# Designed miniproteins, single chains, part 42

Each design is a single chain, and the fold is of that chain. pLDDT is the mean over its residues in the fold that is shown.

## One batch from the design tools (miniprotein)

Design m1442
Fold by ESMFold2-Fast:
Structure m1442 (fold): chain A 60 residues (1-60)
Amino acid sequence: SEEQVERIKKLIERDRKGIEETEKAIADPNLTPLQRLFWEGVLGAARFALEKLEEKLKSL
């Protein structure tokens, strides 16, 4: 449905923005090793979620 497509597109846009912001956070040279590991984990999870949303959109 169009409503379902629009909802997924909004989620994709949100996740893309979140990935961009997380990549900027990781680029901070003042991060501790533990903080860096945390943000890299967040980035990995966000990229995986985006891939699944894009696959879902293609199936509609």
Scores: mean pLDDT 86

Design m1443
Fold by ESMFold2-Fast:
Structure m1443 (fold): chain A 96 residues (1-96)
Amino acid sequence: AKEEIKKRILEEVEQMKKDGLITDEQANKLIELINKEDYQGVVDELLKILEEHGATELAEQVRAAIEKIGTPSAVDILNLLKEVRRAILEKREIKE
């Protein structure tokens, strides 16, 4: 794993926190898991966040995709963070 990808993952989490898409507690937990390279733990937390925002269909799709991959990579986590951010923003827009 390259340091650059990990840095981008951390920047995405910080941006999600700054945009108010996740709580300080959720952001801190994600950062801890990323620093430990516990990418399965990151997936589990992101799935909880998706379910809390009503993105149940996307959560099911993510579970199926990760099951096929086995162990998620740093690139998989970066792509998942971007998808989660988009889904939360879309759900907030619909609620208005």
Scores: mean pLDDT 80

Design m1444
Fold by ESMFold2-Fast:
Structure m1444 (fold): chain A 103 residues (1-103)
Amino acid sequence: MAQQHVDLGRQLYQQGRYQDAVRHFDKALSLDPDMSADDWVDLGNAYFNLGRFREAQHYYQRAIARDPRNVEAWRNLSLIYLLQGDGETANRYSLKAIRLEAE
């Protein structure tokens, strides 16, 4: 059941229907909060594209907690902190992503 909402959310995201995508991702979370790192990244990306950076940040943090090697989550967290004026944290997360890509 949860995976069906993740799959529909991804399909809607690919169509640029970000508000519909997040609604289905939220349903997936209510059914199964133990999602994969890639599912957390997709959810974060949907919120990011809506300009909902606090929610996007939360889901990218869940992605790196699940998989600390998730380069996309580190890069997008860096961008969120930069947009919020926290250049120090943005730089730390950007460097983490670069190091992971070099490994």
Scores: mean pLDDT 83

Design m1445
Fold by ESMFold2-Fast:
Structure m1445 (fold): chain A 95 residues (1-95)
Amino acid sequence: MEEEIEKAKEILENSTDPREKVEALVRLGKIYLERGEYDKAIELFNKALELAKKHGLPDEYIEKIRVLITLAEAKKNGDKERYEKAQKYLELLES
């Protein structure tokens, strides 16, 4: 996990590709979400969403980021129904 965090940070500092930066932010957000650091995960996903929208990434990819934000917020608030709905929708978008 630490090596993945370091690689993602290096991409954020050194890459000129907006997609690579967005993917690095999403990866970091997922790591923090798994660690139960919901506020940090939400912050990272919102940065990814802003960057993806600014650089015109595909609508499907932007929608995946929005669902990840919803999922992280639901976990933070203990909203199991919202979490389960977001998780199912995310699985459909990843299919």
Scores: mean pLDDT 83

Design m1446
Fold by ESMFold2-Fast:
Structure m1446 (fold): chain A 75 residues (1-75)
Amino acid sequence: GSLVPYDESLSDEDIEELKQLFERYLKLAKEKGAPEVLIRRIENILKLLDDGYKPSKETLEAIKEGLEYRIKLFE
């Protein structure tokens, strides 16, 4: 939408924490010899976040939960 009730939907800290989780996932994926397609997908998501992509709070929480699960699965 063009108008939202909040102009401070997510803090820079929330986005930075998400970036750190994706960077950890990328490192583990490379270490474990994951397929190039997975590595490229993670890199593309990191680029989107760097370019200013801000998900909704609900989407952020779902992504974090999924990432934490995948990171633990690789460890």
Scores: mean pLDDT 73

Design m1447
Fold by ESMFold2-Fast:
Structure m1447 (fold): chain A 71 residues (1-71)
Amino acid sequence: SKLEEARKEVEEANKERRELVIEGASATVKGMGEIVKALSEGNREKAEEAARRMAEEVRRIEERLREEEEK
């Protein structure tokens, strides 16, 4: 029935969103770890690079989440 199909579509969409959120969380944790490591080594340039890389990765995931909400 249409109701069962709609439920499956909602469940799959929710799974995809959860996977993107997990990917974003993982990228953030990894990025923060790289920043902390670079700072502990006294390498400010490497810490700045790690911060930029983390910001770009998070932005990419945010754009992907926005696209999924518009479909």
Scores: mean pLDDT 81

Design m1448
Fold by ESMFold2-Fast:
Structure m1448 (fold): chain A 66 residues (1-66)
Amino acid sequence: EREELRRGAERAVEAARAATTRSEALTVKGQSDKLVELAKELGDEEAERLGREAVEAATRQIEKLG
């Protein structure tokens, strides 16, 4: 459960950095925002931190591609 959430967040960070289109980056940002919310509900501070990194990475990628 928590392991999968953290793995998902780590993969989201990588996906954000690898996004080649604005649409891909927007999708990753949306997924990462949901991961942060879920991590907060579950009290998983590590997953929340990783999810926030994914949101920031996706936001930077959106700006680069837009």
Scores: mean pLDDT 80

Design m1449
Fold by ESMFold2-Fast:
Structure m1449 (fold): chain A 63 residues (1-63)
Amino acid sequence: SLHNEALDLLQEFELPLSELGNVYTELEQHVDAFQKGFNAPPEKAKTLAVDVLKIDLRAKLKS
C-alpha cells in the first residue's frame, strides 16, 4: 500500500488532507510506470516514485 508514503508526502510538503487522493493516485501511476516501463521490482519502483514526486513537488512549491 502507498498510503503511508502518500501521508508522509502530505506532511513534508504541508499539503491539506484533501490532497491525499491526488498524491496517492500520482504515486500509483509512477510505481506502475517504473514496474512496466523499466521492469523495476516493487520496492524499488515505490522508492523511485516517491523520489520523482518529491522533485515535482519541490519544483512547484519553489516557484
Scores: mean pLDDT 82

Design m1450
Fold by ESMFold2-Fast:
Structure m1450 (fold): chain A 64 residues (1-64)
Amino acid sequence: TDEERAEKAINILKEAGVTKADLIESIAISTGKKASEFENLDDETLFNELAEAVIKKEFALSYV
């Protein structure tokens, strides 16, 4: 499932040195919201938000 894929990807990123804080910062920049709004979200939700923003950027080129 998408949830299982997100969890695996997050674990790989953690081993590579990417942290939850890095994910929050990236999403905040992409959405224009404050990082504090994402502080209470789980890693899976954060990863899905980032992935969606990247996909839209690739196909629409509107979300730099």
Scores: mean pLDDT 64

Design m1451
Fold by ESMFold2-Fast:
Structure m1451 (fold): chain A 83 residues (1-83)
Amino acid sequence: SKDELIKKIEEYSKKALEAVKQGKFDETVKILDEIAKLLEENGYKDLAEFVKAATEYIKTLSPEEAAKVIESLTKNIIEQLKK
């Protein structure tokens, strides 16, 4: 269901923030890829592409900067899913 999708995205978002704050970029990227895959599988292709583009940008940032981008990204995708 849509509610289950939102809940899963919220869970992965928390894991991504935890990983990036610890400087675990490989884990962070893997989690963001899982978010994009979940969005794709549920028909949210544009949101999935948005997450993929943001992930490439996040790879260029410090952990502190990346955490801020991940927080904004995850808030935006959850807001779009609730529409």
Scores: mean pLDDT 86

Design m1452
Fold by ESMFold2-Fast:
Structure m1452 (fold): chain A 80 residues (1-80)
Amino acid sequence: TPVVVGLLRLTAESREAIDAAVEAIGRVPGVLGVDVTYLSDTEALVGVVAEDERALERAIEAAGRTPGVLSVELLRRWVS
């Protein structure tokens, strides 16, 4: 079954807020995997593997609702 992959840029107030956002993404039903590359203490690239588009949308929403997260940007999306 094809999966949906999204690459997100997170900007946050702290490393703790980035880590909380990554954890929140990983708890979304239908998220199959999360990978994080820290660019700084306040910025990260997050790869999300989701079972469908709705799960990816919920992952972006969960990240954006995390306290201390300032922005969530979907840089790229593809089906694998």
Scores: mean pLDDT 89

Design m1453
Fold by ESMFold2-Fast:
Structure m1453 (fold): chain A 75 residues (1-75)
Amino acid sequence: SIEEKAKELKEFILEDVRDSLKTRSIEQVRKIAEKQIDYFRKLLTEKYKMPQEFVDKLIEELKEEIDRLIAEAEA
């Protein structure tokens, strides 16, 4: 389903952020995360044609999870 694809993409982004935090600066990770979030939103809206409310919720959740990972790495 489209929902399963969205979940899979979100997990790939989170894995990339976690891996990047092991080897890259926080500044570099933030730049990578912003680009990945923008691309994810574009895929959900343009390619998968998902309802805007669902897209906004997924993006909000992804941003919150990324922010937590970065904050933990800065501590």
Scores: mean pLDDT 83

Design m1454
Fold by ESMFold2-Fast:
Structure m1454 (fold): chain A 115 residues (1-115)
Amino acid sequence: NKAKGKEILQQAASLALQGKVAQALELLRQNEELVLEVVPQEKFDDELSPEKASRLRLIKALLVEVGQHLGLSQTEASVVVNPFLYKKQDSFTGTPEDEQKLVEEGIQLLKEVAS
């Protein structure tokens, strides 16, 4: 259900902005299928495993939603988030600790570019 996936993304973005990044990521993992239905199919490196690619798509969706909470449009947030994640994809391990660090860095970047 696309409506549920969108609501989950919005809840996760609110949690992440409150500093509850681990809780935000856990919420997304528990609802991965619902959230992925509302996220565009992204082209990451073809050498990336499907699981890692799906996790990066979830992180991108979360960061774009965070950007919108900070006053950026979806397009403005995507322009910031896409190069950031593509640069990080080769070092991305898919561990919860790595996911949390990536989201925290992305939120900091979005706060710096939000006017």
Scores: mean pLDDT 80

Design m1455
Fold by ESMFold2-Fast:
Structure m1455 (fold): chain A 60 residues (1-60)
Amino acid sequence: SEAEILARMREAVAELARRDPALYAEMEARLTPDELLGAAAAYMAHGASLEEILAIAAEN
């Protein structure tokens, strides 16, 4: 369900903040809340680099 997907994205944000607080801070500074949810989920699922995450933010 949509609620379950959103809950998993929120878990990804929390895990990113725990594993790499510097990367989390950079993403939070450059991304909207909605973009941050998607970017954190992508990072946790696929290991997207900081450069890839920031490029996505710049385009969206």
Scores: mean pLDDT 72

Design m1456
Fold by ESMFold2-Fast:
Structure m1456 (fold): chain A 68 residues (1-68)
Amino acid sequence: DQKKLRQFVQRLGELRNLSQATQEKLFNEALSLLEETNLTLQEIAGALALSLGVDDETRERLLKELDL
């Protein structure tokens, strides 16, 4: 679901004060992984949060809020 992925990237961008350009790059890279690999939306979202240094508690809350 592209909408959930975009919302997740936006939430991460707000938490890490990422530029719109960086958010768009991350969304496009994550979308490519979702379309080209066998990784689930949850796996991609979790890996993205970890790569941006989001702590375990915050990561778990964001995934739950977006049903990921």
Scores: mean pLDDT 79

Design m1457
Fold by ESMFold2-Fast:
Structure m1457 (fold): chain A 58 residues (1-58)
Amino acid sequence: MTPEQREKARELILERGEDADLKEIAEEAGVSPKNVSKVRKELEEEGTRRFLEEQARR
């Protein structure tokens, strides 16, 4: 998986949200569904960390 494909998969996941089909994202980004799943997990971990930081500041 190239960095460009990873960024594209990340954008598609953020744009389409939880209802996004991993197979459709994989086909559009040109990666395997397994790679999309990894990118999604990284985004969830980043989102959780940012959410907790924001809640602590409020």
Scores: mean pLDDT 72

Design m1458
Fold by ESMFold2-Fast:
Structure m1458 (fold): chain A 79 residues (1-79)
Amino acid sequence: SKKVLVTITGLDGEEITEQDVKDFFEKYGLTPEEVKLLSKTKDKAVFEVTFKSEEEAERAIELLNGTFFKDKPVTVTKA
């Protein structure tokens, strides 16, 4: 699949935008084609991210799953 699910937890009311997620991937040399917010609560945000190839989606999982965005844990899994 060319899609991954990105989950960010520990938000404590902080807003994470689709652009923030795109910028986060771009820092690692990955360029998403689309970023969609699927769900958002006070403590958790879930995004669906589409890449141009399955190889880029797999690379995104390898590079970013288990990393941190502003000290908040990030999970990246196959959609």
Scores: mean pLDDT 87

Design m1459
Fold by ESMFold2-Fast:
Structure m1459 (fold): chain A 75 residues (1-75)
Amino acid sequence: MKKEGLERAKKLLEEAVRVAQEAFEQGNREAVELALQSMKYYQTAIKYLEQGDIERANELLKKGEELLEEAKKLL
């Protein structure tokens, strides 16, 4: 159970890294900034998951997902 949440958060972080790379290659600065913010939320969520604060982690994952979807819309 704990393993699945961490694995999901790490996969989301990997996706955000890929989106940031694609945005950078396209020269889309706004999409890069959104993807980098998403990465920061996912990194913080992983730390809260490691500490057992699932509620805060889930809130941060949701914010990260919203930012990542906005970055993808700009690509």
Scores: mean pLDDT 84

Design m1460
Fold by ESMFold2-Fast:
Structure m1460 (fold): chain A 99 residues (1-99)
Amino acid sequence: VDEEIEKYLEELRKAVADPQAAPGELARIVAMTDLEWMELGEKIAEVKNRFKYFNELVEALQALADLAAGDPNAAEIRDKLMRKQTVLLVAINYVLEKK
């Protein structure tokens, strides 16, 4: 599980840093359902380094929001990404409080 999450975050970080891949990754993340995002948060909550991985994921979302700053829909995109950060935090807190 730890290796799976670490690999996912490394791939996400590489995609965000690649100017050709970053727009596609932004579109993918914006299109993710709250359920898919909650499931990711629950997986992160079960991992030993959960808050390190949470912070890395939040940093990647912020980098994608900054990438979208020049877009006509930048405010809407940023709001959607911030909402995903909130859903992730709620999912992690729920798992930690209940087990």
Scores: mean pLDDT 74

Design m1461
Fold by ESMFold2-Fast:
Parts: C-alpha cells; structure tokens; sequence
Structure m1461 (fold): chain A 98 residues (1-98)
C-alpha cells in the first residue's frame, strides 16, 4: 500500500509538471499512468473503489477536455478510451466490495 501511495504521489507530480509545461501529449500519458495506479490502489483497498473511481473520472474528463481544446483530438480520444476501461474495472471492484 505505502509503495502504491508513493508511486501515485510521484505520478501526480509528473502530471502537474506536464500541465504546467503545456505538454498536452505528456499530460495525457501522465494522467493515464495516474489512473492505472488508482486502479491498483482500488484492488489493494476495494472499500475505496468508489472514491478512487470518482477521482479517476474527474482527472480523465479534465485532461480529455484540455486536449480537445488544444486541438489534440488523438490525445483526447486516447484518454477517454483508457478511462472507459479503468472506470469499468473500478466499478466492478466497488460492486464486488459491497
């Protein structure tokens, strides 16, 4: 758990750095990485799956909208596709934990 939490913190810091640099492609990649770590955290703590799903959904929506506004439709679509997969798995974990 602690290792996953540290990995999440590092990935979130990387994501913030990409956002500040205006690196839309890097922001999309870093956001997908953050969502993958959130999924691993939910597998380790199924009772948090609902909270983690809400966090992943907000991150994906914000970044997809940012990429779309920047004209990077490919990055926006990639984030949406990866988010759909991850959010579905998070929902399954939440339902199993209930």
Amino acid sequence: LKELQEKLAEAMAERLAKAQAGDVEGLAEATIRVMEIILELAKAQPERAGELRDQAEDLAKTVAETAEKAGDLAAAERVREEAERILRELKEIEEEAS
Scores: mean pLDDT 85

Design m1462
Fold by ESMFold2-Fast:
Structure m1462 (fold): chain A 94 residues (1-94)
Amino acid sequence: MSLTPEQQQILSTVSDGLMDAIRNASDPQKAADIAIDSLNTAAQLAEQAGYTEAAQLLRDAAQQIEKNKDDSSKVLKIASQTLIDVGDTLEKQT
């Protein structure tokens, strides 16, 4: 089953943010800020496309990362899990 272009853009935004966060993992604050920014951007794209549940998951993940800024491992785990959860949610909403 193929994702729509809009769904692919949402997932690519999270994936690209996760990769950038990994590249900055030596600075947990920068890694967290990168992850938060990408999740909020993906949430905006999801809202614009009408994927309100996916947008909520992305915003909730950004808030969870905000609370864990000092732990780059936790930030990356949250971002990775969110990519999986959002992908599953988008598949079910289409």
Scores: mean pLDDT 81

Design m1463
Fold by ESMFold2-Fast:
Structure m1463 (fold): chain A 65 residues (1-65)
Amino acid sequence: DPVEEKLKKLIEAHRNWDMKTFNKLLDELGVDAYGNVKDPSLAKYQELIKEIIEKVLNSEEYVPP
């Protein structure tokens, strides 16, 4: 699933503090900083996207390289 693959890359880019890649992937997915999907065709993935972004951002164990 290309959307799930991009979401995994999004998480990895954020963990690596590669904000250029992170923002590019968000733009390509049509997702805002809060995990809201702007593209109606991706609406079915919105909950998964929000869970992934929220989990990464709220992780106390998150240590960028």
Scores: mean pLDDT 67

Design m1464
Fold by ESMFold2-Fast:
Structure m1464 (fold): chain A 83 residues (1-83)
Amino acid sequence: SEVERFTEAAKAAGEGDVDAVEKMLSDPATAEAAKDALITLGALVNKKALEVAEKLVSSKNPVAKEAAKKALEAAKRTEERLK
């Protein structure tokens, strides 16, 4: 179900499992659920998640591209607030 996909993505984000989030973003069936997970990891300034986001801003998958842009923006906001 959609709820189960979003729950799986939220768990991956909570565990810092960037590989799971990247895999979910590469699958059209789970990409939408993983979008918020990547944004959350970006807001936490997770280095591996930011490296994934930098690759995905050029993705042909519009959901992954949007998630990547928002994750990088979230990281920038977090860094601004911690100064």
Scores: mean pLDDT 82

Design m1465
Fold by ESMFold2-Fast:
Structure m1465 (fold): chain A 106 residues (1-106)
Amino acid sequence: GYLDALLETQRSFGLVDPEAAREAARILETSPSLEEAVEALREMVPRAPAVVYGAAQALAQVHDAWELTLPVQIEALKVLLKNREKLSEEKIERLEKELKLLESQL
């Protein structure tokens, strides 16, 4: 389910916030449109960028909504990298590579 995927994304970054993961999962499950889901996730970016990145990736994968979710994925990665002191060097390198790949698709 979405919640399990979002919790795994948080664990992979070492930034576990189960409440933010539950909120994002609820957005993905209950939003009346993909556009409304993306807007609700965008509001979470400053406080929970790792879960927003994971949620946007899940939304893109399940609904083939890559173009719609691309801007919020980029925004979330930029916020994660701005707080890089909380991340290992290996995770920083991985996120920087992912950010460059996503920006190349704009």
Scores: mean pLDDT 79

Design m1466
Fold by ESMFold2-Fast:
Structure m1466 (fold): chain A 87 residues (1-87)
Amino acid sequence: EAEELLRKGEELLERAIEAARAGDLKEAAYLSGLSLEHYGEAYLLRGDYETAAEYYREAGDLYRAAGDDEKAARLYARSEELRELAA
């Protein structure tokens, strides 16, 4: 359900802020990426392909910053697929 995904994303974002304040920028980037991935899924469930694609792209950027290049590549691919559906 979209509401549950948004709530989960919010929780992860709060944890990312705490990690950043503690100086763990890699963990903060990973948690932020996971949060935006949940937001992307929530908007996808609502039929907002344009917004979902943007969240997946941003999640990919954050996973890359966290050192997870394979996960970043998968999110970039998903973002492009959704942009094609939105067109």
Scores: mean pLDDT 86

Design m1467
Fold by ESMFold2-Fast:
Structure m1467 (fold): chain A 58 residues (1-58)
Amino acid sequence: MKTTTKTAVIPAALPESVAQALAAAEQAHARSMPGVKAATATATVTDTSTTITLTTVE
């Protein structure tokens, strides 16, 4: 079983609801990929950036 973590940094502070929606979309997309057993995405918003972290288990 292979675990992969990917981080995307957006150089803008997004509203928390928008950041959560983007994380949910990344998670759903990852879960739709063949060979993916589990995927989880989280979003962290700061004053200057939004970070989305995707963890995928294959």
Scores: mean pLDDT 82

Design m1468
Fold by ESMFold2-Fast:
Structure m1468 (fold): chain A 56 residues (1-56)
Amino acid sequence: DKKAVEEAKKRIEELAKGSGKIKVSATGLSRTFKISKEAAKKLLKELEKKGLVEIV
């Protein structure tokens, strides 16, 4: 779900603006946004590279 991945990205960017770096797991992201675990892992790596998340 490319659209769900983009929505997840936007929401995490918004949360990071308010709360700073967010601790997120691939399983947590997958469940919250209803995306595959593989898509969640890829998204987390991209967001970690941007300094927006810390993968747990």
Scores: mean pLDDT 78

Design m1469
Fold by ESMFold2-Fast:
Structure m1469 (fold): chain A 90 residues (1-90)
Amino acid sequence: NPSVAAESAAMTAALKEAYAAGLTGSDAVLVALAQLLIGKSPEEILADKEGTIKLLEELIKTSDPATSELARLVKATLLRELNGETLPVF
């Protein structure tokens, strides 16, 4: 299925960019998911966490329940990083 292959390739690329930006474990996965949801690179997400959170909030309001739940998890990660909190390493 070309769609599934494209999604898998996009996720793999996003994870590589997240690791290159210095993220590890669950933080890398959640930021990679943010890239797929909003189209910003991990570097851009880390540079503008507040703008990224606003885009995630719009996705939470307008998306299906599964996409909204993923957006909530990503938003929680970015909020923790903005507040100086860290997530456990995966």
Scores: mean pLDDT 72

Design m1470
Fold by ESMFold2-Fast:
Structure m1470 (fold): chain A 70 residues (1-70)
Amino acid sequence: MYEKNKKKYEYTKKLDDYGKKAISNGADPEEVEKIVEESSKKINDAINKGDYEKADKILEETKKKLEKLS
């Protein structure tokens, strides 16, 4: 239980950091928030299934999407 919650926290923190960076670089805050929220749900689902490889892939794809908005 604790390990999954710790992973969720780590991924959420990274998503939040990527989102804040995108907004600072000129991305639309509303669009960034939607992408972060959608990705957070998908990552949490992957972590709940123990699929950390999928969670990492979603995180990387989200980072690239956010970079394109800037």
Scores: mean pLDDT 82

Design m1471
Fold by ESMFold2-Fast:
Structure m1471 (fold): chain A 103 residues (1-103)
Amino acid sequence: DEVERRRRLLEEAAEMALKYGDQIAEAFVKSKEQGKKLLEQAVEELTRMLREAGFDRGAEKVREIGEDTLKDIDEASPEEAGRIAKGAMQEVAELLRREADRL
């Protein structure tokens, strides 16, 4: 079933976003530079996966969340930047789960 396949993919992507959120927060505590790099890699991987699956609008929203998050963390402390980035990944996961529920 195409619907079940797409739902599973969105759920897997949501789980990946949450896992990335935890890893990014840990990276920011160690280095703001490493945290930013991992956040950029996570956004790129998630948007690529979503576009390959035909979720172009979802991919654009994830990219926008990533860009806004990178701007927000520029003035933040490493610990605060980690919290902001983790929150952004949680927002991405909620977006993807919402799209899965609409299927």
Scores: mean pLDDT 85

Design m1472
Fold by ESMFold2-Fast:
Structure m1472 (fold): chain A 57 residues (1-57)
Amino acid sequence: GVDELVSLGASRENAERLVRALLADPEASDRQLAEATGLSVATVSRLRRRAGERARA
C-alpha cells in the first residue's frame, strides 16, 4: 500500500499516484508507471516488483 511505498523511499504523493496506477493496471510496464507518477524507471521497477510479489505470494 501507500505506507509501504513511502518506506521504500517514495513521497506520499508519488506513492498515491503509483498505487492508483498499479490498481488500474498491475501489469503496466515500469516506463508507463514512471510516466504516470513522475518517478524514475528504476524506482518504479523496485516498487512494482515488491508490490507484485506480495499480490502473487
Scores: mean pLDDT 69

Design m1473
Fold by ESMFold2-Fast:
Structure m1473 (fold): chain A 115 residues (1-115)
Amino acid sequence: RFEELVEEIARKVRRIAEAAPAQGVGFVAPTVEDAEIALELLDGLEAALAAGVAPVDTSFVGRSVPAERLEEAEREARELARRLAEAARAGDREAVERVLEEMRRLSRRWHEELA
């Protein structure tokens, strides 16, 4: 059950990290503490990736963000998504939890620093 939930999350995170449109990332599963943490991290990663792939010439915000920095953030997100998927497939719950914590911290940092 937990393994199935983590695998579904990892699959969706990988799709987002591959710059897939984030139109409806969500899942229906038993509500458990681990699922709640995973959902929070997924939301954070989705927001960070959306910020990272946003057009740099969004004129109304008057913001200039180096393309290099956006690409770096996207590469980091992809690497974490890959590690999450690998840990989930290996059935290594402890590794999954560690990667999800890293993703949450990274998402918060991008929210603050990519502005």
Scores: mean pLDDT 48

Design m1474
Fold by ESMFold2-Fast:
Parts: C-alpha cells; sequence; structure tokens
Structure m1474 (fold): chain A 109 residues (1-109)
C-alpha cells in the first residue's frame, strides 16, 4: 500500500517535470520509478525505467549521470545493484523530492 502511494506520487511529479522540460528532474523521477520496481523484484521494469532515465540524462547533457545510469543498468541485470547506487544518482541530479521518495522507499525493505 505505501509502495503504491510512492509510485503514484513519483508518476505525478515525473509528468510535471516532462511537461516543464526539466530533464534533470525527469531523469531523477525515472530513476526513482526504477528503484520502486527493483524493490518489488521487477528487474525488467526497473531496466525499462533506467533506460528512460538515460534518455533524459543525455538530453540534460549530464555525461557523468549518463555513465552512472549505464553502470546501474548492468548491475541490475547482474543482480548486484545496491540501494545506494540508485540514491547517489538522484542526489547528483539534485531533485530533493525524488531523493525523499527513495529514502522513504528504503524503509519498505
Amino acid sequence: MKSTVLFIATAINLAAAEIEGDYKSAAAYYVTMAFLYYLEGKRDKAIEYLNKALEYARKAGDTEVEKDIQELIEKVKAGTATLEDFRKIVEKLGDKVALGYIKEAEELK
């Protein structure tokens, strides 16, 4: 139930960021969605959303975050991704709301 609320809240903020053309915030919310799917064991969905985050990081011109997302996709595929791997990327993107959602989702493990 709490995870459903975080999914809905993330989706609303993601839609707002995309409408506003805020590519960094859009990337942060896509990483947050991927994190929520990863916690639910839905690795294919997590990878799908990380690929969307990668598209937005490229649009933002953030080559460091682009590389971090590519490395995270490989870790998710290998089953070696940590919660800290998701959090550090959202911290670098600078969206405090998305970071808050990740921290709240960590308490659901």
Scores: mean pLDDT 84

Design m1475
Fold by ESMFold2-Fast:
Structure m1475 (fold): chain A 58 residues (1-58)
Amino acid sequence: SLAELRETLALLERFLAQLQAWWAAHGASMTPEQQARVQAGLAAGEAAIAELRAQIEA
């Protein structure tokens, strides 16, 4: 249902925020290769959440 999609979106947004906080705390101690992978993953997650939100609003 649409309500279940909205609940899932809220959970994904919370999870992404936790990953961003973890990245802010630990990113500086990572190798450049690890930093690039985490940044790419965060960007992909943000894009996916934005797309899902757009679909829910349509």
Scores: mean pLDDT 83

Design m1476
Fold by ESMFold2-Fast:
Structure m1476 (fold): chain A 80 residues (1-80)
Amino acid sequence: SPRDKLIELIKSHDLNEKARKELIEVLKDPNATLQEISDAALKLLIANGITFTLEEIQKLRNAKSIDEIYEIIKKVLEKN
């Protein structure tokens, strides 16, 4: 599923364990909205010192699917 794909992406990177767990918990919640997922992802990646441009933040905030969130996060992680 798109959620599982994003969980695998997050697990493949050396991120703070607490922040990683928080994002995975949101992704495992079937009631979590796209807004909650994008906000949790942004918050947790910033907490790990990953830099975002204003354009990347806006794209993440306006994402219309989990696949779109995945592609944005993947590109940001590839830069860092």
Scores: mean pLDDT 79

